# Designed miniproteins, single chains, continued (5): the designs that were tried, part 47

Each design is a single chain, and the fold is of that chain. pLDDT is the mean over its residues in the fold that is shown.

## One batch from the design tools (miniprotein)

Design m17617
Fold by ESMFold2-Fast:
Structure m17617 (fold): chain A 84 residues (1-84)
Amino acid sequence: MSAEELAAQFIADLAATREELERLRSTMSREEFIALVQQTRQAVQDAMAQLRTIVPADSPAYAAAEAAHQAFLAWLDKLLAEYG
């Protein structure tokens, strides 16, 4: 896969993960959902760290992936605050 394809896939995976978390929010216990959000936060940070080693930092693809990553983490933090 190209660097642009990897960045685009990462952004798509973030969107799919958000939809899945919103779906599971109503079906899981509070404790199970908090644990899942924390696991998701770590997994996304690890995935972005890996992407940073592959995608050129000066590319539009990198900028888009970084912006999507930061927005996703902010959304997870807001979601966790609603449960704390």
Scores: mean pLDDT 85

Design m17618
Fold by ESMFold2-Fast:
Structure m17618 (fold): chain A 58 residues (1-58)
Amino acid sequence: MSRIQELLEKASPEKQRLAEIFLKEGRYDLAEAILTGSPTETTALVLRAIGDELDEEL
């Protein structure tokens, strides 16, 4: 939606990159949260989403 596009235009480059990754994965809720969340909330969401997307073992 246009809301995501507007948020991307207002966001920092780091948030834009992260949001675009999640948008490509179809995770619009995570993308919006990244663009609107605080730095701390954004970091927590990114870490959780990475764990969900990655099929890697520690």
Scores: mean pLDDT 67

Design m17619
Fold by ESMFold2-Fast:
Structure m17619 (fold): chain A 80 residues (1-80)
Amino acid sequence: SVREEAARYLIFGGAKLSMARMMRWLNFPKEKILELLDEGERYARKALELAKQAGDAKLVAEAERLLREIDELREEVERE
């Protein structure tokens, strides 16, 4: 279902954000962290699109929160 696909993309996007946070904490190269955030953003945007199509307000809110967290971490990394 569209809702199940939205949830799957949300999980993929969240996993990329978690990996980016861990790599940043371990002082990995900035470019590698940004690559993970770009991947996470693509998954999160797809999740948001599908969540809106499914009319699932909870998934929409979760996808929007994930996008905000990705943007916040990207800004922090780019300031390094």
Scores: mean pLDDT 90

Design m17620
Fold by ESMFold2-Fast:
Structure m17620 (fold): chain A 98 residues (1-98)
Amino acid sequence: SNVEAARELLERAIELARRAIELAEEAIRLAKQGRIDEARRLLFEAEIQLGMALIELGVAKRLMPKPPPPELARLKREAEELIRRAEELIKEAKKLIE
């Protein structure tokens, strides 16, 4: 039961992190073109998606059995990697928008 719930939460965290990455990459592109207001809007959306991904990952970690099944361990690593990438892209976007 907890395994299934954790899987669904990890899959949602991955989806949200991927969306944050796409939004942050587009914000960087727009900022480099001088389209700062549009870049700020997308950056705000990226931060919301990242925040949601972190919440979903946090809940999933609490539900995961110890030790986790290999599938859940893989999904957790994937979610954490995508979240780290999103955080770095958001940081880059913020630096360009300053």
Scores: mean pLDDT 92

Design m17621
Fold by ESMFold2-Fast:
Structure m17621 (fold): chain A 57 residues (1-57)
Amino acid sequence: DDRAEAKRHLILGQNAYQEGNNEQAVQHFSKAQDLARRAGNDDLAAVAEQQKQKAQS
């Protein structure tokens, strides 16, 4: 279930970001974005991309 996996990685990325682990956060958000695109959920993919950019800045 790509949509459920995307949401799981989004949560893991948010947790990593809160812990100051920006590299792990970026990896999780990147995975969430890819899974969301595969699921055809453009809104979720956009959220993951924005969170990834935040963790990179």
Scores: mean pLDDT 85

Design m17622
Fold by ESMFold2-Fast:
Structure m17622 (fold): chain A 72 residues (1-72)
Amino acid sequence: AAAVAASGAATARLLQAMAEYDRIRKEGEEVIKKAQELMEKGFTEFAQKLIDEARKRIEDAEQRYRDLVAAA
């Protein structure tokens, strides 16, 4: 009984983590896209900082997801 309940809870957590990772990735990609538009307008330094921050957030979210998959 405990093993089945744990399996169900683990699956639910993985699905939630996958959805959260996808959301963070999409948000980060939108920031990168807007930053590229800022580069075209001459705000290169500011845009580069936005890209670096967005990439770091995506990387952190991907690592959290991988850790959860490895623990499952």
Scores: mean pLDDT 78

Design m17623
Fold by ESMFold2-Fast:
Structure m17623 (fold): chain A 89 residues (1-89)
Amino acid sequence: SYAARIAAELETLRNDFQVTDELLDRIEAILARMPTDREAALLASELVSIARMVEGIFRAQGLPVDRKLINELLQKSIDGWEAALKKKA
């Protein structure tokens, strides 16, 4: 189920990466506006992939994972989606 995948990806962002409640609410609002559950699930997976990429880079360098940077990059991605969806209204 795409809905189960979305829920799992959001839980990963909350629990593994400490994404803020404010940003998670904004993510959920964008996912709800996607044309299909499949596209929403793909976006949720893309956001987790961004977070995992940052985690991998920091771990490869022997550095603690910068959760503030992860939140900032995810905010930038969601800002872009909000702008794109607004142009279609």
Scores: mean pLDDT 87

Design m17624
Fold by ESMFold2-Fast:
Structure m17624 (fold): chain A 64 residues (1-64)
Amino acid sequence: SPPSPAVQAVRSKLLSYFLGTGKPLPSTVTLEALSETLVQEFGEDFDLKDPRVQRAIEEAITAD
């Protein structure tokens, strides 16, 4: 099933973040899981500068 509109919006925001920072893109599986986690914990309109969001991103990248 396709991801929800909220998950798709968060995924697009994450892709822009990785491309804008020059960081390597995580795997598709990790990107999907991270997008779902961020929607569940922080909602669609989360702040990328939030230390909790940054920790979730770093943990996901490290696990990938």
Scores: mean pLDDT 78

Design m17625
Fold by ESMFold2-Fast:
Structure m17625 (fold): chain A 73 residues (1-73)
Amino acid sequence: EIADRFAELVKNKRFSEALPLLAELKKKGFSDEAIRKIMEAVGKAVLHYIYTGNYDEAAELLKKEVEKIVKEE
């Protein structure tokens, strides 16, 4: 699942790998609107981690947001 892949990156502190993953989604036919929304979700997860120090909560938040975006495709 795409949402699980993004959540795994956050949980493992691999934030830099989110950009290559977004590029792969674009190549797989995701809309520009979906890509923008996922970028916003990643930003929100990063901010949550900065405020709380909790990687698992940040990963869960990102997973839920990405799942919503993918369902709207």
Scores: mean pLDDT 78

Design m17626
Fold by ESMFold2-Fast:
Structure m17626 (fold): chain A 68 residues (1-68)
Amino acid sequence: SAEEVIEEFKRVLEAARRALETGNRSVILVALRDLKEMLPLAEEAGAPPELVEEGRELIRELEEAAAA
């Protein structure tokens, strides 16, 4: 359901924030993959725009961290 997709998206956002804190490239790459997969599903499910924007910002930060 849409509600389940949005709740999973919130968990993926939290995991992405923690991944950035670790500084571990493997953890960051897993979080980046999961967030890239989940973001379009969350948008289609009607996730709040603020949450979607947070996801886009986290993707940018994870990509920057992974490139280091």
Scores: mean pLDDT 88

Design m17627
Fold by ESMFold2-Fast:
Structure m17627 (fold): chain A 82 residues (1-82)
Amino acid sequence: SKAVEAARHAADAAYQGALSGGPQKAGEMTRQAVKEKAGASDEVAENAARSTAIGAEQFGPDGAMAVGWAAGYGAALESERR
């Protein structure tokens, strides 16, 4: 589904970001991924970035990946409601 594909892209972006630049980069890459792949609004993308950065801070790249997946999935579902 579109939501699952968006979730996978966001999760990968979050994980790679966390590995290359820590929580801030995890958030930045997740923001871009949800805007490009999930049709996220600026507000939704900022919330996704913030949540993913917190995930990375608390649980490293695996935390970024898990939060990024949820953020991408949620963003795709929200874009379908608009």
Scores: mean pLDDT 86

Design m17628
Fold by ESMFold2-Fast:
Structure m17628 (fold): chain A 87 residues (1-87)
Amino acid sequence: SDAAVRALLAELAARFKEVEPSLSEEERKQIDELLAMAALYHLQGRYDEARRAALEAVRLARKAHPDNPGIPSEEELEARFAAALAA
């Protein structure tokens, strides 16, 4: 569902905000850009590109905070993205 994908992307943005102080300025900008691109691709119906952009943002955040429970694993994100699209 469109609403479910938007909710997932908003949740990721909020979780990344919590780890923002531990990220470099370049890492913060890259994550913000990737999440913005994911939202844009989703609005265009480009779901594979949206998923890839969200995965890349998660990879960057997890590299900085691998044990943060608010940042999903790649596997968890892929499963949640698929569920959101099916809803």
Scores: mean pLDDT 77

Design m17629
Fold by ESMFold2-Fast:
Structure m17629 (fold): chain A 70 residues (1-70)
Amino acid sequence: SSLFEQLVKEAREAIRRAREEGVPEETIKEYEKKLEEAEKKKDKKAVAELLLEIEVELGMRRIERGVARL
């Protein structure tokens, strides 16, 4: 499998995880749009930046919930 295809799969999985963690639908739609644009352009950097953005969002939401066990 190409590295780019693997990164796109990881980004889709991260979006799925974000939805499960209760990220708002508006934000999920923005992630989906960014991934679609990056995929059209074969832009590895854009996919990697999106993955980082999702992980930061999930980290912030976990802090806001006061989760004691991480």
Scores: mean pLDDT 82

Design m17630
Fold by ESMFold2-Fast:
Structure m17630 (fold): chain A 101 residues (1-101)
Amino acid sequence: SRAAQMRALLDRAVDLLQEISNYLSQKGLETGDRRLVLAGATFSVHAMHFLLMIRYDTDVDTARREAIALLEKAIKVMKEVKAPEDFIRRAEELLEQFRAL
């Protein structure tokens, strides 16, 4: 069902954004780059938004719209802080899957 596909995509988005958050925060602390630490915190907040959509059974149309907006913002920040290309590619793949839903 579309709802089952949406939940699977939301779960993948939570995992990806938490992974990116941990990476950027750790790199920022190691290099003294405050911008990377703040970007990591931003991705943690985005992961929480996806988690809340899962926990409160947000309807498919609302979840799709919110997920697209959040992933577009996340991708923009990743490009600005020059995050690893693998994270950007995985986020862009998720964005296209949400759009196709």
Scores: mean pLDDT 89

Design m17631
Fold by ESMFold2-Fast:
Structure m17631 (fold): chain A 120 residues (1-120)
Amino acid sequence: SPLEELKEIKKEVEELAKKATDPELKELAEQLASLIDGVIKALENKDKENIEILAELMMKLAEEIARLAERKRTPEAKSLLEAAIRALEVISTALSEEEKKKVLEHIEELRERLKRIEAE
């Protein structure tokens, strides 16, 4: 279920934050975990407006994570970006068709950026 997937992603992100030696990675991971928690609560409450707001904030945070991953090129930063992409995929299933299209376009852009980071 979407809720179970988000809870698993949150746990992975929290583990990344705990093990992070890079302060920037730790801060972004903690922010992502917080936003995922917000999405879980909004989904449980069937709060469509808050889900849309949180999706927008998560897209913005995912862009910051992608920037960090491009700069650092570490396995941890790549894993955090993958987690952000996966969280956006899950949240997209709860959005209206118009908002879903916007999120899916951002996911495609983030996936292309991840591929470029993985290429050496």
Scores: mean pLDDT 89

Design m17632
Fold by ESMFold2-Fast:
Structure m17632 (fold): chain A 80 residues (1-80)
Amino acid sequence: MKEAMKKVLEKLLESGAISEKIKEEAIKMLEEGASLEDVARFVVEQALREAGEDPAEHAEEAEKNVQALLSAAEQLEKEA
């Protein structure tokens, strides 16, 4: 699962959806034992903040994106 999440983060960086800073912090969280859900939530919230949006005002959209990242990681683990 951690390796699958790292691959998701790499794809998000390549597509420009997240900055290198978000990727590096997310990887650090994974290494420190954070759950995949906590990491996905961090990534989504930081991406919204960098876009100039308040995560609290976009809570439903943020939760949907968190679930999408978790699903992508699960899919990659099953295929790898």
Scores: mean pLDDT 79

Design m17633
Fold by ESMFold2-Fast:
Structure m17633 (fold): chain A 71 residues (1-71)
Amino acid sequence: MSVEEAKELLEKGGVALRTGRDDLGERYLEKLREAGLEEAAELMRKGVLDPNPEKSNELNREALRVIEEKL
């Protein structure tokens, strides 16, 4: 999996979860977990659940950092 592919999956997963498409969001995050990027998937999930936009954005940036570090 490339960095660009992983970032696309992370973004699509987050958007799907935020718009109530939980099954679709889980499919995107599962592809990240299968690639060894479970930490990034869980950071995105935490961001979606966080009611604070600043903290949500921080968690999303950390998820992107994990992808860049691992790939």
Scores: mean pLDDT 82

Design m17634
Fold by ESMFold2-Fast:
Structure m17634 (fold): chain A 70 residues (1-70)
Amino acid sequence: ERREKILKAAEEAAKKYGEDGEFVLRVVRSALENGADDDTIEAFALIAAASLPDPEKGREIADMVLEAIR
């Protein structure tokens, strides 16, 4: 499932990028718990990554999500 791939990518980001990755994981988990569809979960993961203070980390996390779902 696309949502499971996004969740796994966010979990890996949390392990690799600490607090910044954990923020993306928290957003993904919240969307899942609130019954969001796969498109919404993907959008929220990418928006969360783009909102990070470090644009390079945000780009790398966004790439992890996009690569996981292809």
Scores: mean pLDDT 85

Design m17635
Fold by ESMFold2-Fast:
Structure m17635 (fold): chain A 62 residues (1-62)
Amino acid sequence: MGREEVERHLAAGEEAAKAGDLAGARGHTLQALSIGYRTGPEVAELARKGAAAVEATIAAMA
């Protein structure tokens, strides 16, 4: 299910961001966005909000 894959990638992106792996974090958010946009508008919105949260974590840890 696309939603579960998006949630999995967002969780991995958040962990990568906390570990200082910016490339890994953004790679996971990009995959989440790609899956979300292909799945449907509700899952795309979940991916957008999750990607924003990962970027906020990156900014807070800088």
Scores: mean pLDDT 85

Design m17636
Fold by ESMFold2-Fast:
Structure m17636 (fold): chain A 85 residues (1-85)
Amino acid sequence: MKEYDYALESFKKTADLLIDNLKRSAEQNPEKKETFLKGAEEIRELQEQTVKNAEEFSKIGDEAGLGVVNIGTMSILDHYLKTST
């Protein structure tokens, strides 16, 4: 598997795991349920936008697509930490 293909698949799975974790946190913490659910939706939006951008930029080259995936990964992790911590 090419580095770009691996990075894109890992990114998608990471975003899904973060969303699932926030949804679990919402069920366990009723006082903050709306905050966790909003965070999960925002990570989903970041995932969808990053995938679209990565697909477009990968047409220029795998390195360009990989760059988009790396930025997207930092964005979803930052968003998760701000929501969950």
Scores: mean pLDDT 86

Design m17637
Fold by ESMFold2-Fast:
Structure m17637 (fold): chain A 74 residues (1-74)
Amino acid sequence: SGLDVLIAHLEREVDEMVAAGVPLEKIEASIEAFRAMMLEYAEAQNLSEEEIARALARVDAVRARAVAKVRERE
């Protein structure tokens, strides 16, 4: 689905930001900006509540992994 493509893009961008040493504050801001854009996309595409819920859970998982990786490097 379109959400799967968008989330795969977020996962790649976040991994690249972590590898580049970007501060956690900026990584989290990028994830929240993505969350807002993703919800707008989901509304525009009339996606199901289940697809939206699964997408939000995946975004939360991306955030959790990014936080863990950044804290390991500090």
Scores: mean pLDDT 84

Design m17638
Fold by ESMFold2-Fast:
Structure m17638 (fold): chain A 93 residues (1-93)
Amino acid sequence: NVNRAVSLIVQGRYQQARDIATQSVQRNPTRLGYTILAISYVRLGRYQDAIRVIQQMIDQGIQMDSTTYYVLGRAYRGLGRYDVADYYFQKSQ
């Protein structure tokens, strides 16, 4: 349940949020589910995993929105890829 994963993120319980969001996207792939999963990985410092999750969303035919662009920007910034991060932050606006 993606709503439970959102609640866990607000509580700072990022590992549990990742686990619930992973189950959610496996059963019902949605942009929200992938976004929450990617946010969980960013909060855990697992930036490459966050990028892979968003790529998986795109491969499923789900289009990016301002939130998914912002999450990619944060992931690339975490990897020290500042030029790529700036590109995605611009697209998030």
Scores: mean pLDDT 89

Design m17639
Fold by ESMFold2-Fast:
Structure m17639 (fold): chain A 60 residues (1-60)
Amino acid sequence: MSPLEQARARADSEMVRRIDELVAEHEADPSVTREQLKKRAFEVAREQQERLDRVLAEIE
């Protein structure tokens, strides 16, 4: 697979696993709200998007 394809596949898998872990932590920590989980999930997604954008810009 191309580096871009590998990056996307890996990012998707990692995001799903991280979200699952965050949900499990939320059950243990009642102070962690869904809003905080959503913010963290979006931050991870944004970082992955920026990385993909950077690769695209470099290869053009």
Scores: mean pLDDT 69

Design m17640
Fold by ESMFold2-Fast:
Structure m17640 (fold): chain A 106 residues (1-106)
Amino acid sequence: SMREETRRFLLELAERILRGAREAGLSEEELREIEAEVEAIQSDASEFERRVARAVLAGRRAGRPELRELAEILALVAAAFLAGEADPEAMLERARRLLAEARAKA
């Protein structure tokens, strides 16, 4: 159940980022470019991996700092999830702290 809950959380976060990117003015042409880049990176990717990657790239391109931050958190948590990490809340908190520390030093 915990793994299913984590997968649902990541897909919900991905959907929120993608919606935010569209609302921020990301064009249908830019979204098609993102889909092509995901396919070029990993042609054998699962539907889950494609949805996450699409949202990460869209969040990074949307030109909104908050969406870029959420995209970086999604990428880190999804990578940990795929590596078999059992505690999604601890991984999310770790990801948030690492991003905050990186920003403080830049």
Scores: mean pLDDT 77

Design m17641
Fold by ESMFold2-Fast:
Structure m17641 (fold): chain A 87 residues (1-87)
Amino acid sequence: MTVLTPEDLRAITERLREEFLKLAELFEKEGHLKLAEEARRVAEGDVSAVPALREELLKIYPDLSAEERELLDKMAEMVRRVLEEAA
């Protein structure tokens, strides 16, 4: 399993800031207020919120809407591309 370094997390948050803001808005709309707050913190540059966001997403993933899953899938592809560029 790939462990993300602080450098990887910074690159991800810088490149995906707009996506994290959209994700926060979508989570808030769907009533996932804790996830919305964590995503907003990541968008604001708080990389320490990334592990917390990931763990909460894994816990409630089956309960996510189709729109939330679609955005997360898009963001996962963007994360993969950022990590490939950094390597």
Scores: mean pLDDT 75

Design m17642
Fold by ESMFold2-Fast:
Structure m17642 (fold): chain A 119 residues (1-119)
Amino acid sequence: MEELEKLIEELTKLIEEKLKSLPVNTPESAKEAAQQLKNDLLELVELVKKNLSPEQQEEFLKLLKKILEESIEILKTTENPEEALKQVMGLLLQLAGEAAKLLGILTPEDEANFERMLA
């Protein structure tokens, strides 16, 4: 667990630095976005621990660690900050999709009910 928290901290720090390098962002907006991502990732870990079986928890936490490590590598090695952030967002969307599938957050029935409420 301590290792996952360190990876989340490193990832969010690198994202803040890349966001600050983009001319459309303020230092305050970059810091706020990075802090929100950190909070979302920590909340996701807690939801997984509370709602998934031990086997599903292990598989998801392995995927999370892999995505965090790959994202950190991209942010360290990709010189173009826009391209680096785009690639990392793609990996985080993949993680969110797997979390939604395992937690049942967006089942086909939930999607249909959500669309019905918006109609």
Scores: mean pLDDT 75

Design m17643
Fold by ESMFold2-Fast:
Order: C-alpha cells, then sequence, then structure tokens
Structure m17643 (fold): chain A 80 residues (1-80)
C-alpha cells in the first residue's frame, strides 16, 4: 500500500517533500546501494512511521545532462 508519493522538479519542491517525509517517520534505516539504470538512479531504505508501521522509502532520480531533473519519492507499507 502506497502511503505517500510525490515528485519534485525543483530544489524547493524536493526540500518540502523531504520535510514532509521526515515528519512522518520515527526512524529510518541505512540507505541501500544506489542502482543506476540509464538515466535513472534509485535507492531505498526501510523505516518505521510514528505509529509503528514498517515502511519502505524509495527515492528515484531521473537525470538529464548529468543532473537530477526529477526526483520521485515513494513511501509504502512493507510488503507482507
Amino acid sequence: KVLFEAVATTEEEAVAIGAEVRSMLSSLGPWSEPVREGDVVSASAEGVLKDGTPVVLTVTATLENGEAAEVRVVLREKEP
């Protein structure tokens, strides 16, 4: 189940999304090794919401000219 999904195309949007996700979490574990497939770079971390729900946070950056053009953030309940 997806709990939160947002896309940032500007640094201001990315900062706002990051603040919102941080406000939802009680803890966040270590980030995975980043994986690059073409112009897409993704990493994930397992965490826990303030209510105790186990979650997975995934951040995906789409690159354009070697720079991040779009960052997608997905917070979802851990699969059963």
Scores: mean pLDDT 77

Design m17644
Fold by ESMFold2-Fast:
Structure m17644 (fold): chain A 62 residues (1-62)
Amino acid sequence: MLTGTVTGDDGSTGTGRVPDSASGGAAALKGAREVGSGGQATVTDSAGNVIGSGYVPALPAA
């Protein structure tokens, strides 16, 4: 299971979880949708290892 955690520029946080067979980008995008603002994304695997990070732009509300 991949977990994408996004910390928004306003201090809010969002979390997205996807299967290990999915991309880390998919986990980051799920987390970004929870935040709604731009922010720093970190993707971790099921063991807690960081496998990717990067800035994601603000996404429109669903």
Scores: mean pLDDT 74

Design m17645
Fold by ESMFold2-Fast:
Structure m17645 (fold): chain A 97 residues (1-97)
Amino acid sequence: VDDKKIEIIEKTRGIPKEVARKILREGGEEGFQLLSAIETLLESLGIKLSDEERIEIARIIKKLLEEGEKDPIEIIKKIGEELGKEELAEKLIELLK
């Protein structure tokens, strides 16, 4: 994990260094970027993620990317299925259109 990336995330996103490190470890750079986009959409719906949910979502994103999934709509759908939040995932998909 790149300590410089962790410092940038802390400075720009206000995420604690330890949480940012776990997100990057579990999701990588692409997982973090997709998580950040999802969080922005969730915030527009008045929904706040816990640190544990952030880490879990980043992990799911990385797994799907490693399996060859590149469609952000399918990634959001799978996140909803894994977390038992399918209705919320459908609302996020509508916002991406």
Scores: mean pLDDT 75

Design m17646
Fold by ESMFold2-Fast:
Structure m17646 (fold): chain A 80 residues (1-80)
Amino acid sequence: MHIEPSEESLELLRKAAEEVAAKEDAERAKIIRENAERIEQLMREKGLTLEDAMAELVMTGSEEEREAVSKIGQQFRKLL
């Protein structure tokens, strides 16, 4: 089965990450943007859903990375 992420979902992900990053300092904004790129990469390369991609990063990431992924996910849900 070929699972392609929709461009609409990826645009919402990028928008959510930028809105979260805009509220943080430069260092935290960098971590947020890097984690958004990792989520997009997992969705595109492994065919994971947004929720599964976020779960994989939470399982393997640091506390700061888990916090960033959580904030991105919350903002993404507000934009739906």
Scores: mean pLDDT 77

Design m17647
Fold by ESMFold2-Fast:
Formats: sequence, C-alpha cells, structure tokens
Structure m17647 (fold): chain A 99 residues (1-99)
Amino acid sequence: EKKEKLKLLEKAFKEALETEKGLDDEEVEKLKEAVEYFEKYYKTDKEVKELARKLLEEHFERVKKKAEEKLPELSEEERKELEEQLKEAEKKLEELKKE
C-alpha cells in the first residue's frame, strides 16, 4: 500500500510539472494539494515522510523555475496570484521539514 501510493504521488507530481499547458493556476493548486496529501498520509512514518519531502522539494524547485520562465507571458494579476500560490506551497514544504 505505501509503495503503491508513493509511486502514484510521484507520477502525479511529474505529470503536473511536465504538462503542455505549463504552469497555470491549476498546476500550482495541484502542487499545494500534493503537499497536503503527503503531510496527511505520511505524518506518522518519519522515513516515508523524509522521502516524500525530498520528492516535493525537487519537484517544487522545478515548478518554480518553470513559473519564472512564464512570468513575461502572464498578466500582472496572474503573476501575483501565481507568486502567492507558490509561497503557500513553500510554507507547506517547510511544515514537512519541521519533523
């Protein structure tokens, strides 16, 4: 069960990052949801939590770089909204690091 869920999460995260649409609001929201899912699922298993945190950190950095590439294509409001969502995702990752 744990191994299957971990593979599914890894695949979902990679698909979100590599979508042809690029980094839109929906993809950033999926990133936040993935972080929350890892937090809830692995909160009692420190080894699995560490692995999930490493995967989330790597994928988040890639998403952030992709967002920076798209900044010139976004409107001012879209850019601000994207930045806010990325900030929230960073906060979630930091919560995972707490333990």
Scores: mean pLDDT 60

Design m17648
Fold by ESMFold2-Fast:
Structure m17648 (fold): chain A 86 residues (1-86)
Amino acid sequence: MLAELKEEALRIGERVEALLPQLTEEQQKELLELDKKRVEELKKKAEEIAASLPPEEAEKKVKELMAEGIVEGLRELLRLAEEYVA
């Protein structure tokens, strides 16, 4: 599951990177701001998990949360980038 999520993130990331040159500076900035907001929310949630569980369990849960959150964020970025290019 975790390895599959990392592979999916790489594939989606490559597709987003391929679309970026076709976006305006304003559209690129908008995507970057959305990405930053999602990353901050994930960090906050990861810190809450780390505070609530023993270190070994916290590390596993945080890795799963971050991997899933990164894939979901990339899917949203790809959707918006495709909408801008269309």
Scores: mean pLDDT 80

Design m17649
Fold by ESMFold2-Fast:
Order: sequence, then C-alpha cells, then structure tokens
Structure m17649 (fold): chain A 80 residues (1-80)
Amino acid sequence: EPPVLSPRADAVFREVVERMFARHPRPLEELSPEEVLAIADEMREEMERRAEGLSPEDREGLRAKMETVLEALRRQAEEL
C-alpha cells in the first residue's frame, strides 16, 4: 500500500525528483557515497520547503514517499 498522493502533492514530488536529477545529472555509479548522501539530504530539504503550501494530509503522504526514496538512496550509497 504505497502512499496515495493527491495530484497536487504528486506534482510536487515529481518536480523535486526532476530538479534533483537536473542538478545531479551524473550516473549514480560515478558518485561517491558522500555525494549520494548529500543529494539525499538536499532532496529532503527541497521536499519539505515545497510541501509548506500543501494540506497536512498531503504533507504526510509526501513525507512517507520521501522516506521510501531516501531509503533507496541510502542503499545505493552503501553499495558504492
């Protein structure tokens, strides 16, 4: 049961992901573990900043989805 986001919250999530890829276009395999963790931290901050305009329910959904992404990034950093 993945977090179900409203269209507005989903748009925020997608925009944050796109901006992170645009800012860090290098393949993850070419990044150091420190760089991957820095990207994860930056993504968390950007998501929280953009979530300020959303309802509390949408913010909770975004936070849950963000944690899933952060876990994936942490595993990626561990593999590097």
Scores: mean pLDDT 73

Design m17650
Fold by ESMFold2-Fast:
Structure m17650 (fold): chain A 72 residues (1-72)
Amino acid sequence: HMEEAEKYIEKAKKSTGKEKADNYLKAGRHYYESGDYQKALEAYANAIKADPTNKEAWDLARQLSEDLAAAP
């Protein structure tokens, strides 16, 4: 699934607006599933930057950021 995450990053770079945000969001989910939480956060942040109205990206970024801050 890390390979799939990179594929969605490439799709995001070739798209704009809401489609770009959606591709970054999908990439972030694949990074999360692979245990790469830092890359997942970066992807969610890029999704927010591409579409600041994407509430799911904000929620996922906030939740993951809080989870990482609570981890030793």
Scores: mean pLDDT 81

Design m17651
Fold by ESMFold2-Fast:
Structure m17651 (fold): chain A 92 residues (1-92)
Amino acid sequence: LAEELARGTRETGEASAEAARALGHEEAAELVREAAELLVRAIRGEEDPEEAAERAAELLARAAELLGEPESAEAVRERALAFARGLLEKAA
């Protein structure tokens, strides 16, 4: 289960980063990839889950801001944090 979640997280992160890069947002693409790698490492037990979830949520909020997302960065961060925590709880 954990390895399937790690693979899915990496694939989703890579696809999202490619989409951002295709739109000319290279910095946002890098932030998305970094967030996905943090979550993958946490799923594999290589990072503290709570710290990884918080850092990944912050990176995703910054990426959304760079992409011109109409939601506030704070709202995106809270949503991303809830998602990350749920994902890591399933991996535990």
Scores: mean pLDDT 79

